# Ledger of designs, part 49: designed miniproteins, single chains, continued (3)

Each design is a single chain, and the fold is of that chain. pLDDT is the mean over its residues in the fold that is shown.

## One batch from the design tools (miniprotein)

Design m9687
Fold by ESMFold2-Fast:
Structure m9687 (fold): chain A 115 residues (1-115)
Amino acid sequence: SPLEEIRSKVEEIQKVLEEGLARIDAAKTDIERLKVIQETVDRVSKLVKELQALVDAHPEAVSPEVRELIKEIERIVKEMRFILLQGVNQKSLDEMERRLREMLEIAKKILELLK
C-alpha cells in the first residue's frame, strides 16, 4: 500500500541516520567525521526526495502532521547541504551532528504517527 511504502522509506531514513551517527561516533579524525557526515547527508537527501515523491503521489495516505514533519526533514537536509558548500570547521561539525540527531528524532516521530 502507499502507506506501507511511505513507512518503509522513513524506516530507511532512520536506519541511514542511525548508521551514520554510529560511524561519526567511531571516527578518529575531523576529516573522517566530515566524510561520514557528507555520505550520510547525500544518502538521506536521496531518500527524502523519494519519500516526497511518494507523499506527492498519495497525499491522502498521510496526515497533515506527518507531511509537515517530512517537510522539516527536507528543510534540515537542504540547510546541511548549504553548510557543506560553505566549508566546515569544528563548530560546523558539531552543528551538523546535532542536525543529524534532530532528523533522527523527527523520523522516529513520523513512524510513531504511522502506527
Scores: mean pLDDT 89

Design m9688
Fold by ESMFold2-Fast:
Structure m9688 (fold): chain A 85 residues (1-85)
Amino acid sequence: MLTPQQQVSLAISLVREATKRIERGEISEDEAVDRVIDELRSRGLTLEQIGEALATAAFILTVFHNDYRSGELALRAYDRVVDEL
């Protein structure tokens, strides 16, 4: 079972990797969002935990890392999760 800190670290890693794949033209933004959510879900996170991890990841990426592209992708994934709640 992943701790909340491990959930956030996983979300950051997945979002950053997905952002790089978008930049390389390998996947679309919608596909990247789906893959990030599906991977977090496959690791046993609830939709609420996925939302919390993505919101925290977006904040960390934007404020502490100045990684606006990954932060934006995390927010897009968060919006998708909120729509499912």
Scores: mean pLDDT 87

Design m9689
Fold by ESMFold2-Fast:
Structure m9689 (fold): chain A 100 residues (1-100)
Amino acid sequence: SLEDELIKILEETRERIEEAVENNASIMELYKIVEEGLQEILDLLEEKNAPEELQKEVIKIAQEGKLKMLEAADNNDREKFVEIALEMIEKLIELFEKAK
């Protein structure tokens, strides 16, 4: 299903973040991984003509998550940045699980 493909992208993004954290990646490198994962999600939703309401919920979660991540980055708080990124990914996974 579309939801299963979206969840797979998010699980792979989470794994990439965890691996990058273990390898002492910078906040900028972590942000790039998050941005790439979110872009893949948004592109897939558009390509598959996902319901407008689902797309709006994803955009809202992504915007709220990005705002908090940028705040953590401004404070050079790498641990908080990672916590926020993983929490956002979990919220998106929960959203897609409910959409099944």
Scores: mean pLDDT 90

Design m9690
Fold by ESMFold2-Fast:
Structure m9690 (fold): chain A 80 residues (1-80)
Amino acid sequence: MLSDEELVKAIQEAIERSGNGFMGPEEFAEFLREQFGIVPASEEEVRERLKAADKNGDGVLDAGEAFAAAVALQREKAAA
């Protein structure tokens, strides 16, 4: 389980790599793989996970949306 500080750091690094201030589907897929060991079965799975976290419907995640998604994902892993 990652701490809140570790999640914030990982999210900030992913957003910085994108160069646009947001985490898109590719950055989100890499974040899932590197932080949670989740390899999405399809591009559709990545988009559905991103869409669930995307509260403003812009197709990308800001730092707050990404953090909320990561916390939810850690809870799923703890319950499984």
Scores: mean pLDDT 74

Design m9691
Fold by ESMFold2-Fast:
Structure m9691 (fold): chain A 88 residues (1-88)
Amino acid sequence: MDEELRQRLEELREKIEKIETSDEFREVLNKLHELFEEALELGNEEILEEIKELVRDLFRKLGLDEAGEDIEKKLRKREEEWKKEREE
């Protein structure tokens, strides 16, 4: 399972390098969000960190660094809230 998430992350990393359209950007962002939720359910912190890094890289390539930082902060908050809910 973790190996499948790793493979999907690598494919998304390659797609980020080749993004030329807003539709491709939207598809990659949606897939990163799906992988984040799956990695969160598995509790794989290493994959969660790599997803956050790829989100930042995606927005950086478009010159939207501040938007990328905001999304990263939201993902970090989501991870913290998920951990808190699991401990209750």
Scores: mean pLDDT 76

Design m9692
Fold by ESMFold2-Fast:
Structure m9692 (fold): chain A 77 residues (1-77)
Amino acid sequence: SDEAAAALEAGDLSLVRERVLAHVEELGKTIPAEAAELLRRTAEEVLRLLAAGRREEAERVDEEGLARVAELVRAAA
């Protein structure tokens, strides 16, 4: 959300963590369990990297993780 994006830019990772994990939990209810677990794990790793100031690595992990989640969702269909 715009609110989460603004918080990330301001360096408030606690609000970003809450918003991202809540969204991941909701999405996880609509996709296969294996894909949901990978999505959750990817989100946690991205948040960890952002907290460490490793923004470019976080972006790479997010892109790779989402691509793998999408592949699992397609394979389960």
Scores: mean pLDDT 74

Design m9693
Fold by ESMFold2-Fast:
Structure m9693 (fold): chain A 99 residues (1-99)
Amino acid sequence: SHSQQQQLQQQIDTMTQDQLRTLMKRFISQASDDNIAQTARVVQDRFGVQFPTDISQRRSQMIDFIDTMTQDQLRDLIHALINTSPSIAQQIQQIMQTL
């Protein structure tokens, strides 16, 4: 529902930079190949960064990219990801419960 998605977005807005980075690194490590492919498209569209199609190399480069991002950029990325796919939103919510 829109209200649950809005609540998740509000939770992201209260997280520290270190928490946001930990969340994204865990997401990239655990996400399905399809969710990683969708994440690569979002990053390319919003930040102009392209990743290789090789899954292992793509995951590694995404983790490196996450380490370069500011708090505001991390929040913008996570909001975009939550809005892109219910599958991604559900996985992010699950990982947040472990932080």
Scores: mean pLDDT 86

Design m9694
Fold by ESMFold2-Fast:
Structure m9694 (fold): chain A 92 residues (1-92)
Amino acid sequence: EEELEKLRKELIKLRDELHQLVDEAASTNPELAAAREEYLRLFQGNRLLADIATVRDFADQLPPEVAARLQELVDKIRETLKKIKELYEKMK
């Protein structure tokens, strides 16, 4: 279904934006390199929804402006995942 494909593409885009944001923050603040690596591990493992508290803990180590953007992207990813799940439920 084209609608599901569009949501999956949006999810990939949001995840890539989140990845870029975290990578840029770590390049500016070397002390965040370990937090970035752990975050990317969770992201790659597709455990973002399950480990939202861990993602928030990483955000607490970032400057407030960057942390707010990270939180916004995480919330958008969660909303997109919920929409994908709802479409799957409709197909049953």
Scores: mean pLDDT 67

Design m9695
Fold by ESMFold2-Fast:
Structure m9695 (fold): chain A 68 residues (1-68)
Amino acid sequence: TEKELEELREFLENYDDFKFVQSDNPEVREAIRHSALGIYVAEADFLSKHSPLSEEAREIAERLRELL
């Protein structure tokens, strides 16, 4: 939906400020980061095939993959 795409855009725009885990363990932070990005990529890919906003969803999916 449009709301889901807006949430994905907000995540991308504020990615550098996102707090995944308050821990000094880099492996834990990386695991959470990778998992979250994987879920968002899957969601954006789904929307790119099943939404009127398919082109916007595809662009968002590409940007998310670059962060992986």
Scores: mean pLDDT 71

Design m9696
Fold by ESMFold2-Fast:
Structure m9696 (fold): chain A 88 residues (1-88)
Amino acid sequence: MDEELERLARESRELERRVRAEMRRMIPTLDATTAAAVTRLLELLDAGHSLLQAMGRLVAEYGKDVLDKVLAVVNQAVDEARKALAEA
């Protein structure tokens, strides 16, 4: 059971790195407000904040509608990252 948790943590970290890279690549294709919110999310994650803390700050600054758009970008980045990991 502990080995499964360590495996999931490793997979989570590798997926997170690739998701961040894909999100950065998507920024130029986004609306200005969504691009700013995605950039801020990446800054907070790079600073070591949890996803939950980052989401709370995004809601406070941009509102829930922008957070929903950011989550759509994250979902697309996850799909691309999963493809990249399957090739590795």
Scores: mean pLDDT 80

Design m9697
Fold by ESMFold2-Fast:
Structure m9697 (fold): chain A 66 residues (1-66)
Amino acid sequence: DAVRVTSEAEDVERTTAWLVEQLEANGWTVVSVSEPRTLPDGTVVATITARDVEGRPLVITVTQPA
């Protein structure tokens, strides 16, 4: 359903979903994806934890400032 008002949290969620798809498409293993969280300063954050094709840990923080 269409939402009249878009939130920055929804944009972070879409960006996070896109990054997960790209990582998996390139052979990376996605270990965990956090829910978007709004900090007291208005910043929205989500964290992706992944491993590359060689098993190296990677942490990506998607941040959207207020």
Scores: mean pLDDT 72

Design m9698
Fold by ESMFold2-Fast:
Structure m9698 (fold): chain A 60 residues (1-60)
Amino acid sequence: MEVYEGEVVKIDEKDPRIVYVKLKDGTIIKAYNIANAKVGDKVRFVIDPEKPYAYVFEIL
């Protein structure tokens, strides 16, 4: 899996384990918040190539 970087812009209201990460190009990706990141944190995430899921695993 490739590692990507982005900024957490929102935490999901229904499930606080889910965050929205904004990439440099303005794309927003929905991801599982494994690293317990907060809004404004710069994070690393991976995208599962077999599933439409992303995982935030590290706070920068």
Scores: mean pLDDT 80

Design m9699
Fold by ESMFold2-Fast:
Structure m9699 (fold): chain A 95 residues (1-95)
Amino acid sequence: SKLVKLAERLGKELAKQGFDFDEVSELVFDLVSIANIEDEEKRKERLKKMFEKYKLSPEQRKLAEEVVEEAKKASPVEIGEAVQAFLDAFRKERG
């Protein structure tokens, strides 16, 4: 799945920048929440606030935008797989 691969990449990049597990767990749930917003303008506003809150780099912002776009099209099962792949990639990079 493209979503799973993008989630893995984002997890690895956040691990390299020194994000802790609590921060990335909150970020993952923020991304899932944002992807469930049907109104495009509200979704963009929430995504912008997330970028400011977590101080994401331009590369991380681009990955997060791609994750949200793919998550909008994904089944609940695929979203669960992407969340697991993100967390596994984050943990592996820190180990």
Scores: mean pLDDT 84

Design m9700
Fold by ESMFold2-Fast:
Structure m9700 (fold): chain A 66 residues (1-66)
Amino acid sequence: MKLLKRVNELLIKISTLAPRDLVRELSKAIIQKNLAKLEEILEKMRAQGVPQSLLDELRELAKEMV
């Protein structure tokens, strides 16, 4: 519940920094609890210039939800 709200807040912030298709895949991986796909998408987002601190926070929150 609180974790989901924080994840959504981070997704909104990241959506200003990354392509829409990549943000959609990230949301799908979180909803489907696919940790392998989540890691793949986070690597691609880092390559697009998304700050590591945001990606690390999202990764930790997503793992707590799985």
Scores: mean pLDDT 78

Design m9701
Fold by ESMFold2-Fast:
Structure m9701 (fold): chain A 61 residues (1-61)
Amino acid sequence: TSALESARAAGAAGDYERAGAGAALATLQMGHSIEEAQRAGRAASDGDLETGLAIAERGGG
């Protein structure tokens, strides 16, 4: 999604706050739960972009 691409770009630029917001939004747009969106956003904002984006695409684990 555009939110997922925005999160990837923000993370590449070192803007982890924006990456977190984008990962959370992408998770919700993909139809996953609010809890999964919170996990995705937290992971990405903490600098673990890979985990945040994986949750957004797959719905966590």
Scores: mean pLDDT 80

Design m9702
Fold by ESMFold2-Fast:
Structure m9702 (fold): chain A 90 residues (1-90)
Amino acid sequence: SMEEKIKEVEKIYEEILRKLKERGEDEKTIEFLELSIEGRRALRAGDEERAREIEEKLEEFLKKHPEAAERAEKVAQEVAEELEKKKAEE
């Protein structure tokens, strides 16, 4: 079901954030990832107003901290790949 797929995606994002926080990742990088996750959550819930607010915050964040945004995409991908490798080994 769509609800089960959403729950699975949210669990993956929560695990990525947890691991990045444990690794001592940059606060601005974490903040960007948290905003991105909230934006996607709002879109999935059909909360167009909330999604728009978060989109505006993300645009402002990209303007002020472009390096943090680029790093966020890279480190999230790295952790996602690590999680997939660990799952494949068990």
Scores: mean pLDDT 78

Design m9703
Fold by ESMFold2-Fast:
Structure m9703 (fold): chain A 100 residues (1-100)
Amino acid sequence: MLSPEQRRELLALLTGLLAAEVAELRATPNVSMEDLQRFVRGLEDLLALLRENEALSEEQVAALEALIAGMRQAVADGDRERALALAEEFVALLREAVAA
């Protein structure tokens, strides 16, 4: 299993990569609903990885799961702006976890 230092490094690295991906999606004027659906699936896999490596508390995991559920609903509704806004909230919550 990862050390506490390695868990912080993993969380910081993944948070940075995710922030860059969200910024790219925001900068793409014609991002498709399929691209957003794939992105949300990637967040589920990422959250599972962070949980498996004990990088997040159960409270943090629950909050991130709620944001993923909101993003899925926004994508189902065709609301790209809502989906992107929730993705930005997801990144902000991960940044708070890194800083803690």
Scores: mean pLDDT 84

Design m9704
Fold by ESMFold2-Fast:
Structure m9704 (fold): chain A 79 residues (1-79)
Amino acid sequence: SNEEVLELMDRVIDLMDATIKWMEENNAPKEAIERMKELRKRLIEIRERVRREGVTPELLKEFYEVVEEADRVIEEIQN
């Protein structure tokens, strides 16, 4: 299950990379791009903690919060 969570995190990081590239190519607001880059950095830190410590309820909550915030950034630039 730790391996499955790390694989999911890697897929989300890849999706965030693709999203940042799309945002830059489509002249999204600089603040939105910077926010997405910060969320990506935070997810990488969470992933490293999961790799070292294993999956905990706190780390899953932090992961959920990053994904929720990223979804909000995407929603804001589409409206």
Scores: mean pLDDT 88

Design m9705
Fold by ESMFold2-Fast:
Structure m9705 (fold): chain A 81 residues (1-81)
Amino acid sequence: GAAEEAAKRRQLLTETGRFLLELLEQGKSKEEILEEAKKYIEELARRLGVPEFIEPVLKNVEDLLSLPKDLALRLLKANVP
């Protein structure tokens, strides 16, 4: 149902956010982070059975990485438990 799909989308976003935080803290470039995030999102979404969320989540990552690095870090830390 809608609640289960919302939970899976939240899990995909949360796990992707943690992954992005780790890569940013390692000093990786935005290009390297985007390449790694694409692979991570595809594998995780497939595992969760929600491949339809790959493109929306990837767009969110691209939008986040278009921000100044300090703002991107603040948003990630605020949204990752």
Scores: mean pLDDT 81

Design m9706
Fold by ESMFold2-Fast:
Structure m9706 (fold): chain A 97 residues (1-97)
Amino acid sequence: SNEKKVRELIIKAVGHVIRAIGHEIDGDLAEALRSYLEAARYLEEAYKLAPPEEQPDILEFLASVYERAARIAEKLGDRELAEALRRKAEEYRKLAE
């Protein structure tokens, strides 16, 4: 069912966020960025499959993940990527309204 698939995708996204936080603590910023972007990919899949009542929470999680990824990109000196990721966070936050 779509419900089970959405739950599995969110669990995978959470796993990648935990990995990203671990990499941030260790100072592995490139690995942290990659892990946050993988989390975002799973959440985007979950959003597409989720019923309307579950979409706002997934979109807020997506916005948070893209904001975190943007901060890491900024620390890595990739200002263009950081701005693009901030725009994605703003887009998903607006959709969650």
Scores: mean pLDDT 91

Design m9707
Fold by ESMFold2-Fast:
Structure m9707 (fold): chain A 93 residues (1-93)
Amino acid sequence: MKLNEALRYAVKALVYYLKGDEEGAAKAAEKLRKFGDIGDEAWEKMLEVLNYIKNNDKESALKKLDEIEKEVSKEDKEALEELEELRKIIEES
């Protein structure tokens, strides 16, 4: 449960960062910090995705995103929507 909530904010922070929405990214990061070690774990997954994006390794970025999606509850629609938005950003880059 808490990892899924932390992943929601971690994904949201990365999505806002990639879109240039500094205010949205900051708000998501603030919520992520409240999860402590679980928040750090969720953010490390996002840093791996970001590193693949920066290296133009689209296949590895999408594979990592698929692995993260499997850890998200199928009932957490907000997290799944943010993951789908992140996937589209990667596919369009």
Scores: mean pLDDT 79

Design m9708
Fold by ESMFold2-Fast:
Structure m9708 (fold): chain A 80 residues (1-80)
Amino acid sequence: SERDELAARWRAQRAQMSDEEIIEATLALMETVLANPETVSPEVLERVKEAYEKMKNASKEEQLKIIEELAEKLREEDLA
């Protein structure tokens, strides 16, 4: 599935990336989603908007936690 392919790609990239690279890649992805809101469900869009705003005012440690929380939240919504 598209979700499994994205998860596999993200996992493979994460194995080769620093924390800074993970943060940069995630912010770029969030910005892409926000620029193209029709590509995601309204629920996913709201989660991405909330996470993106939190990222702007967060430390690097907090940004990594926000990324993990967003990933988990999106998985829950996809399985429900």
Scores: mean pLDDT 74

Design m9709
Fold by ESMFold2-Fast:
Structure m9709 (fold): chain A 82 residues (1-82)
Amino acid sequence: NLDEIIKLLEQAKEALEAGDYESALKLLQQALELAKKIKDETVSERISDLLEKAIEALKNGLLTPEDIDKLIDYVKYEKERL
């Protein structure tokens, strides 16, 4: 469900802005598990790839709230096309 992924990403952004990296990581991992369940294989693969890259960036201290905003915008774009 793309709406649930968007909600998890918004919560991950709030956690990241608060410096709660553990909660941000957990929320991104939950979003990734939902992305893997998207029935459109192309949309599933694209969103999953972006989430995996975001998780790795977070682990390396490189993920910004603006990066999460871009990911939210992309998920919203794909939702409008389904």
Scores: mean pLDDT 88

Design m9710
Fold by ESMFold2-Fast:
Structure m9710 (fold): chain A 73 residues (1-73)
Amino acid sequence: MSKKELVEEIGKKYNVSEEEIKEISERLEKGVKASDIIKEVADKYLGIKARNGAEMRRGQNIINMLKELEKKL
C-alpha cells in the first residue's frame, strides 16, 4: 500500500476533509514530520482558548489521524 493511500484511508477514518488529507499528504511527502504537523495543529486549534467545540473536534481528529500515521509509518 502506498504512503498516499495510507494517509487517505486513515484520514477518512477520523473524518478529516479530503482537502486537509491532500495538504497533509503533500507536507509528509516534502519531508515534514507528522509530529511537527501535530504541534502546529495543536497550537492552531487547542493552544489558546477553544474558539468553539467544532473547531476543537476538527483539531483533535487531525491529531488522531497523524498519531495513527506516525505509528504505522
Scores: mean pLDDT 75

Design m9711
Fold by ESMFold2-Fast:
Structure m9711 (fold): chain A 86 residues (1-86)
Amino acid sequence: SAEKQKEELVKKVEEEAKEAEKEAAKLGLELKIEIVEVKVEGNEVTVTLRIEVTEPDGKKYKAELTLTYELVDGKWELKDGELKEL
């Protein structure tokens, strides 16, 4: 079902975000990733993430990451990613 497929995709993105935050912490970076928006358009789902990075000196950066997934054989596959500095 489309609802279950969407839930599994969101869960996968959340797990990948948590892993990214853990890897950043190993480098002395504070990384915060939040899902801001999820749009479904036919066979594509676009997930918009807000990313905030704090460096050890306290300098902060913000960006939006847009991830486009495409439905292939009943599974969502990542097709594209776009990063925009805020």
Scores: mean pLDDT 80

Design m9712
Fold by ESMFold2-Fast:
Structure m9712 (fold): chain A 62 residues (1-62)
Amino acid sequence: LDLAEALALADELAARYGLSEETLAAIKTYISLFDRPLSRELLERIIAYVAREMGEEFEIDA
Protein backbone atom coordinates (compact mmCIF):
# COMPACT_ATOMS: atom_id res chain seq x y z
CA LEU A 1 0.00 0.00 0.00
CA ASP A 2 1.19 3.51 -0.75
CA LEU A 3 0.53 6.26 1.80
CA ALA A 4 -2.84 7.28 0.31
CA GLU A 5 -4.03 3.64 0.15
CA ALA A 6 -2.86 2.98 3.74
CA LEU A 7 -4.66 6.09 5.06
CA ALA A 8 -7.88 5.18 3.19
CA LEU A 9 -7.81 1.59 4.50
CA ALA A 10 -7.15 2.87 8.05
CA ASP A 11 -10.26 5.10 7.76
CA GLU A 12 -12.38 2.13 6.59
CA LEU A 13 -11.10 -0.26 9.27
CA ALA A 14 -11.52 2.35 12.04
CA ALA A 15 -15.15 2.91 10.97
CA ARG A 16 -15.80 -0.85 10.68
CA TYR A 17 -14.33 -1.74 14.10
CA GLY A 18 -15.56 1.35 15.95
CA LEU A 19 -12.19 2.93 16.78
CA SER A 20 -12.19 6.45 18.27
CA GLU A 21 -11.12 9.57 16.36
CA GLU A 22 -8.12 9.81 18.74
CA THR A 23 -6.97 6.28 17.90
CA LEU A 24 -7.48 6.91 14.17
CA ALA A 25 -5.43 10.14 14.38
CA ALA A 26 -2.61 8.24 16.15
CA ILE A 27 -2.73 5.48 13.48
CA LYS A 28 -2.55 8.05 10.65
CA THR A 29 0.38 9.82 12.34
CA TYR A 30 2.22 6.49 12.72
CA ILE A 31 1.56 5.51 9.07
CA SER A 32 2.79 8.94 7.86
CA LEU A 33 6.20 8.32 9.51
CA PHE A 34 6.88 5.41 7.12
CA ASP A 35 9.03 6.24 4.10
CA ARG A 36 8.20 2.95 2.34
CA PRO A 37 5.09 1.09 1.10
CA LEU A 38 3.15 -0.84 3.77
CA SER A 39 1.77 -4.34 3.32
CA ARG A 40 -1.88 -4.82 4.35
CA GLU A 41 -0.70 -7.22 7.07
CA LEU A 42 1.74 -4.64 8.49
CA LEU A 43 -0.99 -1.96 8.43
CA GLU A 44 -3.36 -4.28 10.34
CA ARG A 45 -0.60 -4.91 12.93
CA ILE A 46 -0.01 -1.15 13.30
CA ILE A 47 -3.76 -0.57 13.82
CA ALA A 48 -3.93 -3.37 16.42
CA TYR A 49 -0.85 -2.05 18.23
CA VAL A 50 -2.04 1.59 18.36
CA ALA A 51 -5.59 0.59 19.38
CA ARG A 52 -4.14 -1.53 22.23
CA GLU A 53 -1.92 1.36 23.41
CA MET A 54 -4.97 3.67 23.38
CA GLY A 55 -7.01 1.15 25.42
CA GLU A 56 -9.31 0.09 22.56
CA GLU A 57 -10.00 -3.35 21.07
CA PHE A 58 -9.27 -4.23 17.45
CA GLU A 59 -9.98 -7.76 16.20
CA ILE A 60 -9.68 -8.79 12.54
CA ASP A 61 -12.47 -11.01 11.24
CA ALA A 62 -11.14 -14.52 10.64
Scores: mean pLDDT 74

Design m9713
Fold by ESMFold2-Fast:
Structure m9713 (fold): chain A 87 residues (1-87)
Amino acid sequence: MVVSDEELKKEAERLIELLNKVDPELAEEAKKFFEEVFSKELSDEEKQRLYNAIKAMIDIVEDLLARGREELARNVARWFIEELKKA
């Protein structure tokens, strides 16, 4: 296993905290989604893919916020969470 359940959950919590700064409603939606995902048995590959996706999303949202692009950060975050729900 490349990424642990604890590391994956920690990155998800970090993303939720970041989302709460731009869209508290989206943060609550993401929290419920991750609770659902973590209630299921995930393969090592699924865990690694999810971890990489969360990390990439954090990097993108943090960069947009650092540039003062709050509305774009919110829109990109919303799109990302909707895409994760479809997968």
Scores: mean pLDDT 81

Design m9714
Fold by ESMFold2-Fast:
Structure m9714 (fold): chain A 97 residues (1-97)
Amino acid sequence: MDHLRAIGLTLRVIGLYLDIELGADPKEILKELEEIFKELKELAKIDPKDPLVIKGLEELIRALEKLIEHTTDPEIQKKIEELLKEVKELLEKLKSL
């Protein structure tokens, strides 16, 4: 599939990580990270061994772990934890192939 798409998604995650440090709205960041994960899941179905997809998922985990530290909203924290679990599960599955 399109490796440029995987690169673009990974760079977008890195940008969002910086936005978290700068005090961006956690709800907006979470929504963006959810959309990025959806696209990475699609790419993983096409090429489960794509190192750029794996890298994107690793950066997504880092961004989600950072985001949870920057919110006190229990609803947002729960959604972040649920998304983290799904991302980690997918990454483990892909690495076990």
Scores: mean pLDDT 84

Design m9715
Fold by ESMFold2-Fast:
Structure m9715 (fold): chain A 114 residues (1-114)
Amino acid sequence: SEEELKKLVDEVYKRLQEIDPELAASLTREEIENLVKYLIEKYPEKLKQAPDKATFIALVIAALRKLQEEGLATVPFDELLEKIVDIALKYMKETKDLRELFNKIVEELKKALS
């Protein structure tokens, strides 16, 4: 529902602020909402596998933005997104520290794209 989507977007924004406040501030609410909707439509089974949906979505959005800002988004969008989704799910099982998780995901993605 619309109300459920709004709650999820708010929770994703909260997680983004915990990951990187400056990165979170660079994203509009509309950009976050559109990415949340896209991930729900494209990766429903991956979202079911995630220990926490809001954390998973926030990590994917943060990693995507970080790679775009550093000029490392060099593959087609759907291919890049699939790599981010798979790496985020893998590392979410290994640690609960959100900032450590984000750093590990970004470093593994940089190695995969170099």
Scores: mean pLDDT 84

Design m9716
Fold by ESMFold2-Fast:
Structure m9716 (fold): chain A 71 residues (1-71)
Amino acid sequence: EKEKLLKDAEEGEKLAEFYRSQAEVHRKRADELRKTKGEKEANLEYASAGAFEIGAAVSRVSAQKLRERAK
């Protein structure tokens, strides 16, 4: 059980990193769109970045909880 919890935590940490990477990509795209096309196009990409940031936070918290349970 402990080994399973640690492996699941590691997978959650990788998923959190993936979501964080996606948030960064969308935020960068939003910044570029804001400079070239304006608020409307930029806001859609900022919303996408925000959703990925929430996903990253949730995955990190879940992974930390699994590590605590493994103790």
Scores: mean pLDDT 84

Design m9717
Fold by ESMFold2-Fast:
Structure m9717 (fold): chain A 95 residues (1-95)
Amino acid sequence: SKSLYQSFLRSVEVGIDVGRADLKRLQEDPSVSQSRLDRIAQLLSQLEQKKKQLQQAIKDNSSQSTIDKLADQVSLLLQQLSQEIAEARRELLES
């Protein structure tokens, strides 16, 4: 239902906001590699784009399979973002 996707989209928005705050903090530390910061920024950009695609698909009453595929892609990007931030924090602690 639309209400279930609204809850999912709200959690995605929170994930993006937290990820942006984490990126800003990590950028202030010279021990974090530029390539890691670039990957986190790229994942945040991709996540924002896929979130908008998912929002549009829901608005357009796209097929359940299309919406599910976009939701899966958003979930994968959130997972990848969390992994890259965890690795950046490891770099910070090992320096």
Scores: mean pLDDT 87

Design m9718
Fold by ESMFold2-Fast:
Structure m9718 (fold): chain A 77 residues (1-77)
Amino acid sequence: PTVDEILKNVEENSTLEDIKSLYYGYLVKLALGLDDPSDLRKLLEHLSKYLSPEEIEEIEKEIAETLAAADAAEAAR
């Protein structure tokens, strides 16, 4: 789907949990260098309008913990 289709679907049909899941997924993709960074930034900026600063901080913390755990697992191999 296009960025505009995703944004429209979020506005019309998404719960707060759906928005959090999308924000998490796009932040992970951005951190890993996946997909187009400009499209990801546009999606993240739009989704952030539906989230509180506290919710964004929680998601960022979860991503940081997940990436740290992945790095530790790779180092152990």
Scores: mean pLDDT 72

Design m9719
Fold by ESMFold2-Fast:
Order: C-alpha cells, then sequence, then structure tokens
Structure m9719 (fold): chain A 92 residues (1-92)
C-alpha cells in the first residue's frame, strides 16, 4: 500500500540520518532500535487507521529532520509520540 511505502521511506531516511551523525556502538544501538520500531509499526499497519498512519509518517519525518540537525532529544521525542499514537489506536 502507499502508506506502507511512505512509512518504509520515512524510516529509511531517519536511519540514514542517524548513520551520518553517529559512530560506533551508539550508531549500532540507535539504528537497531529504530529498525525494530519501524518493523513493529509496519506490523500493525492493518490494525491502525489511515489517519493514525499519516500522523506516524509526519512524526517520523520530523524525527529524521531532527536527526539531520544532530538534535537526538527531539528525534527521541518524535519517535516516542509515534509509538504512543500507534498504541492508542490499537487499544481503541
Amino acid sequence: SALKEQIEQAFKKLIEAIKERLEGEEREESVKSTENLGKLIISYLDKISDETAQQVIDLIQKAAEAAEKGDFSSMASYLTSAALIVVGDLVE
């Protein structure tokens, strides 16, 4: 689906930004955590609304922009928000 492709591309850009800014073990841990989050969100795409999926895409894009600037605190905040809105939709 178009939403799946958009989420996959958003996470790909985020991971590329992390790889550009971080090195060593911190890069490996951050990449792995981000890949695991992407897999979890994609696994629940058929269980969440299109509106929730679009909000996730927007938040992951903001996370990528923050990572490109080296603002990993904002990146983590956007990723946490994305996870929470997915969980919120799943329990409704």
Scores: mean pLDDT 86

Design m9720
Fold by ESMFold2-Fast:
Structure m9720 (fold): chain A 112 residues (1-112)
Amino acid sequence: EKKEKAEQTAKLFEKSSKSLQDLAKKLSDYPDIQKTLQQGSDTLLEASKKAKEGDFLKASELYKQYAQLYAQSSQLLYDAGLLSPFDRDVNLSLSDMSISVSKIAIENEKKE
């Protein structure tokens, strides 16, 4: 049922948000990166809340915003020499997949 899937999605978002917060705490010498990671974490928590409320359209929009912030933070980490080219490309690919999944979810919510 839709409720069980929403709870699973929300837990995944909460886990990812915590991982971003933990990473941001380690990057105190890089305030621009730290801020972008914190914004990503906060956006993902909002997406989790909307998923729990059954608002999958809003949750998908917020997840798309998170994916864009994650791509930005990955590029900043790479530019600072803290991320390998391979890890940056993996993170950007995950962001692109997240955006694509969000678009599919939005289209499905608009269909009868």
Scores: mean pLDDT 78

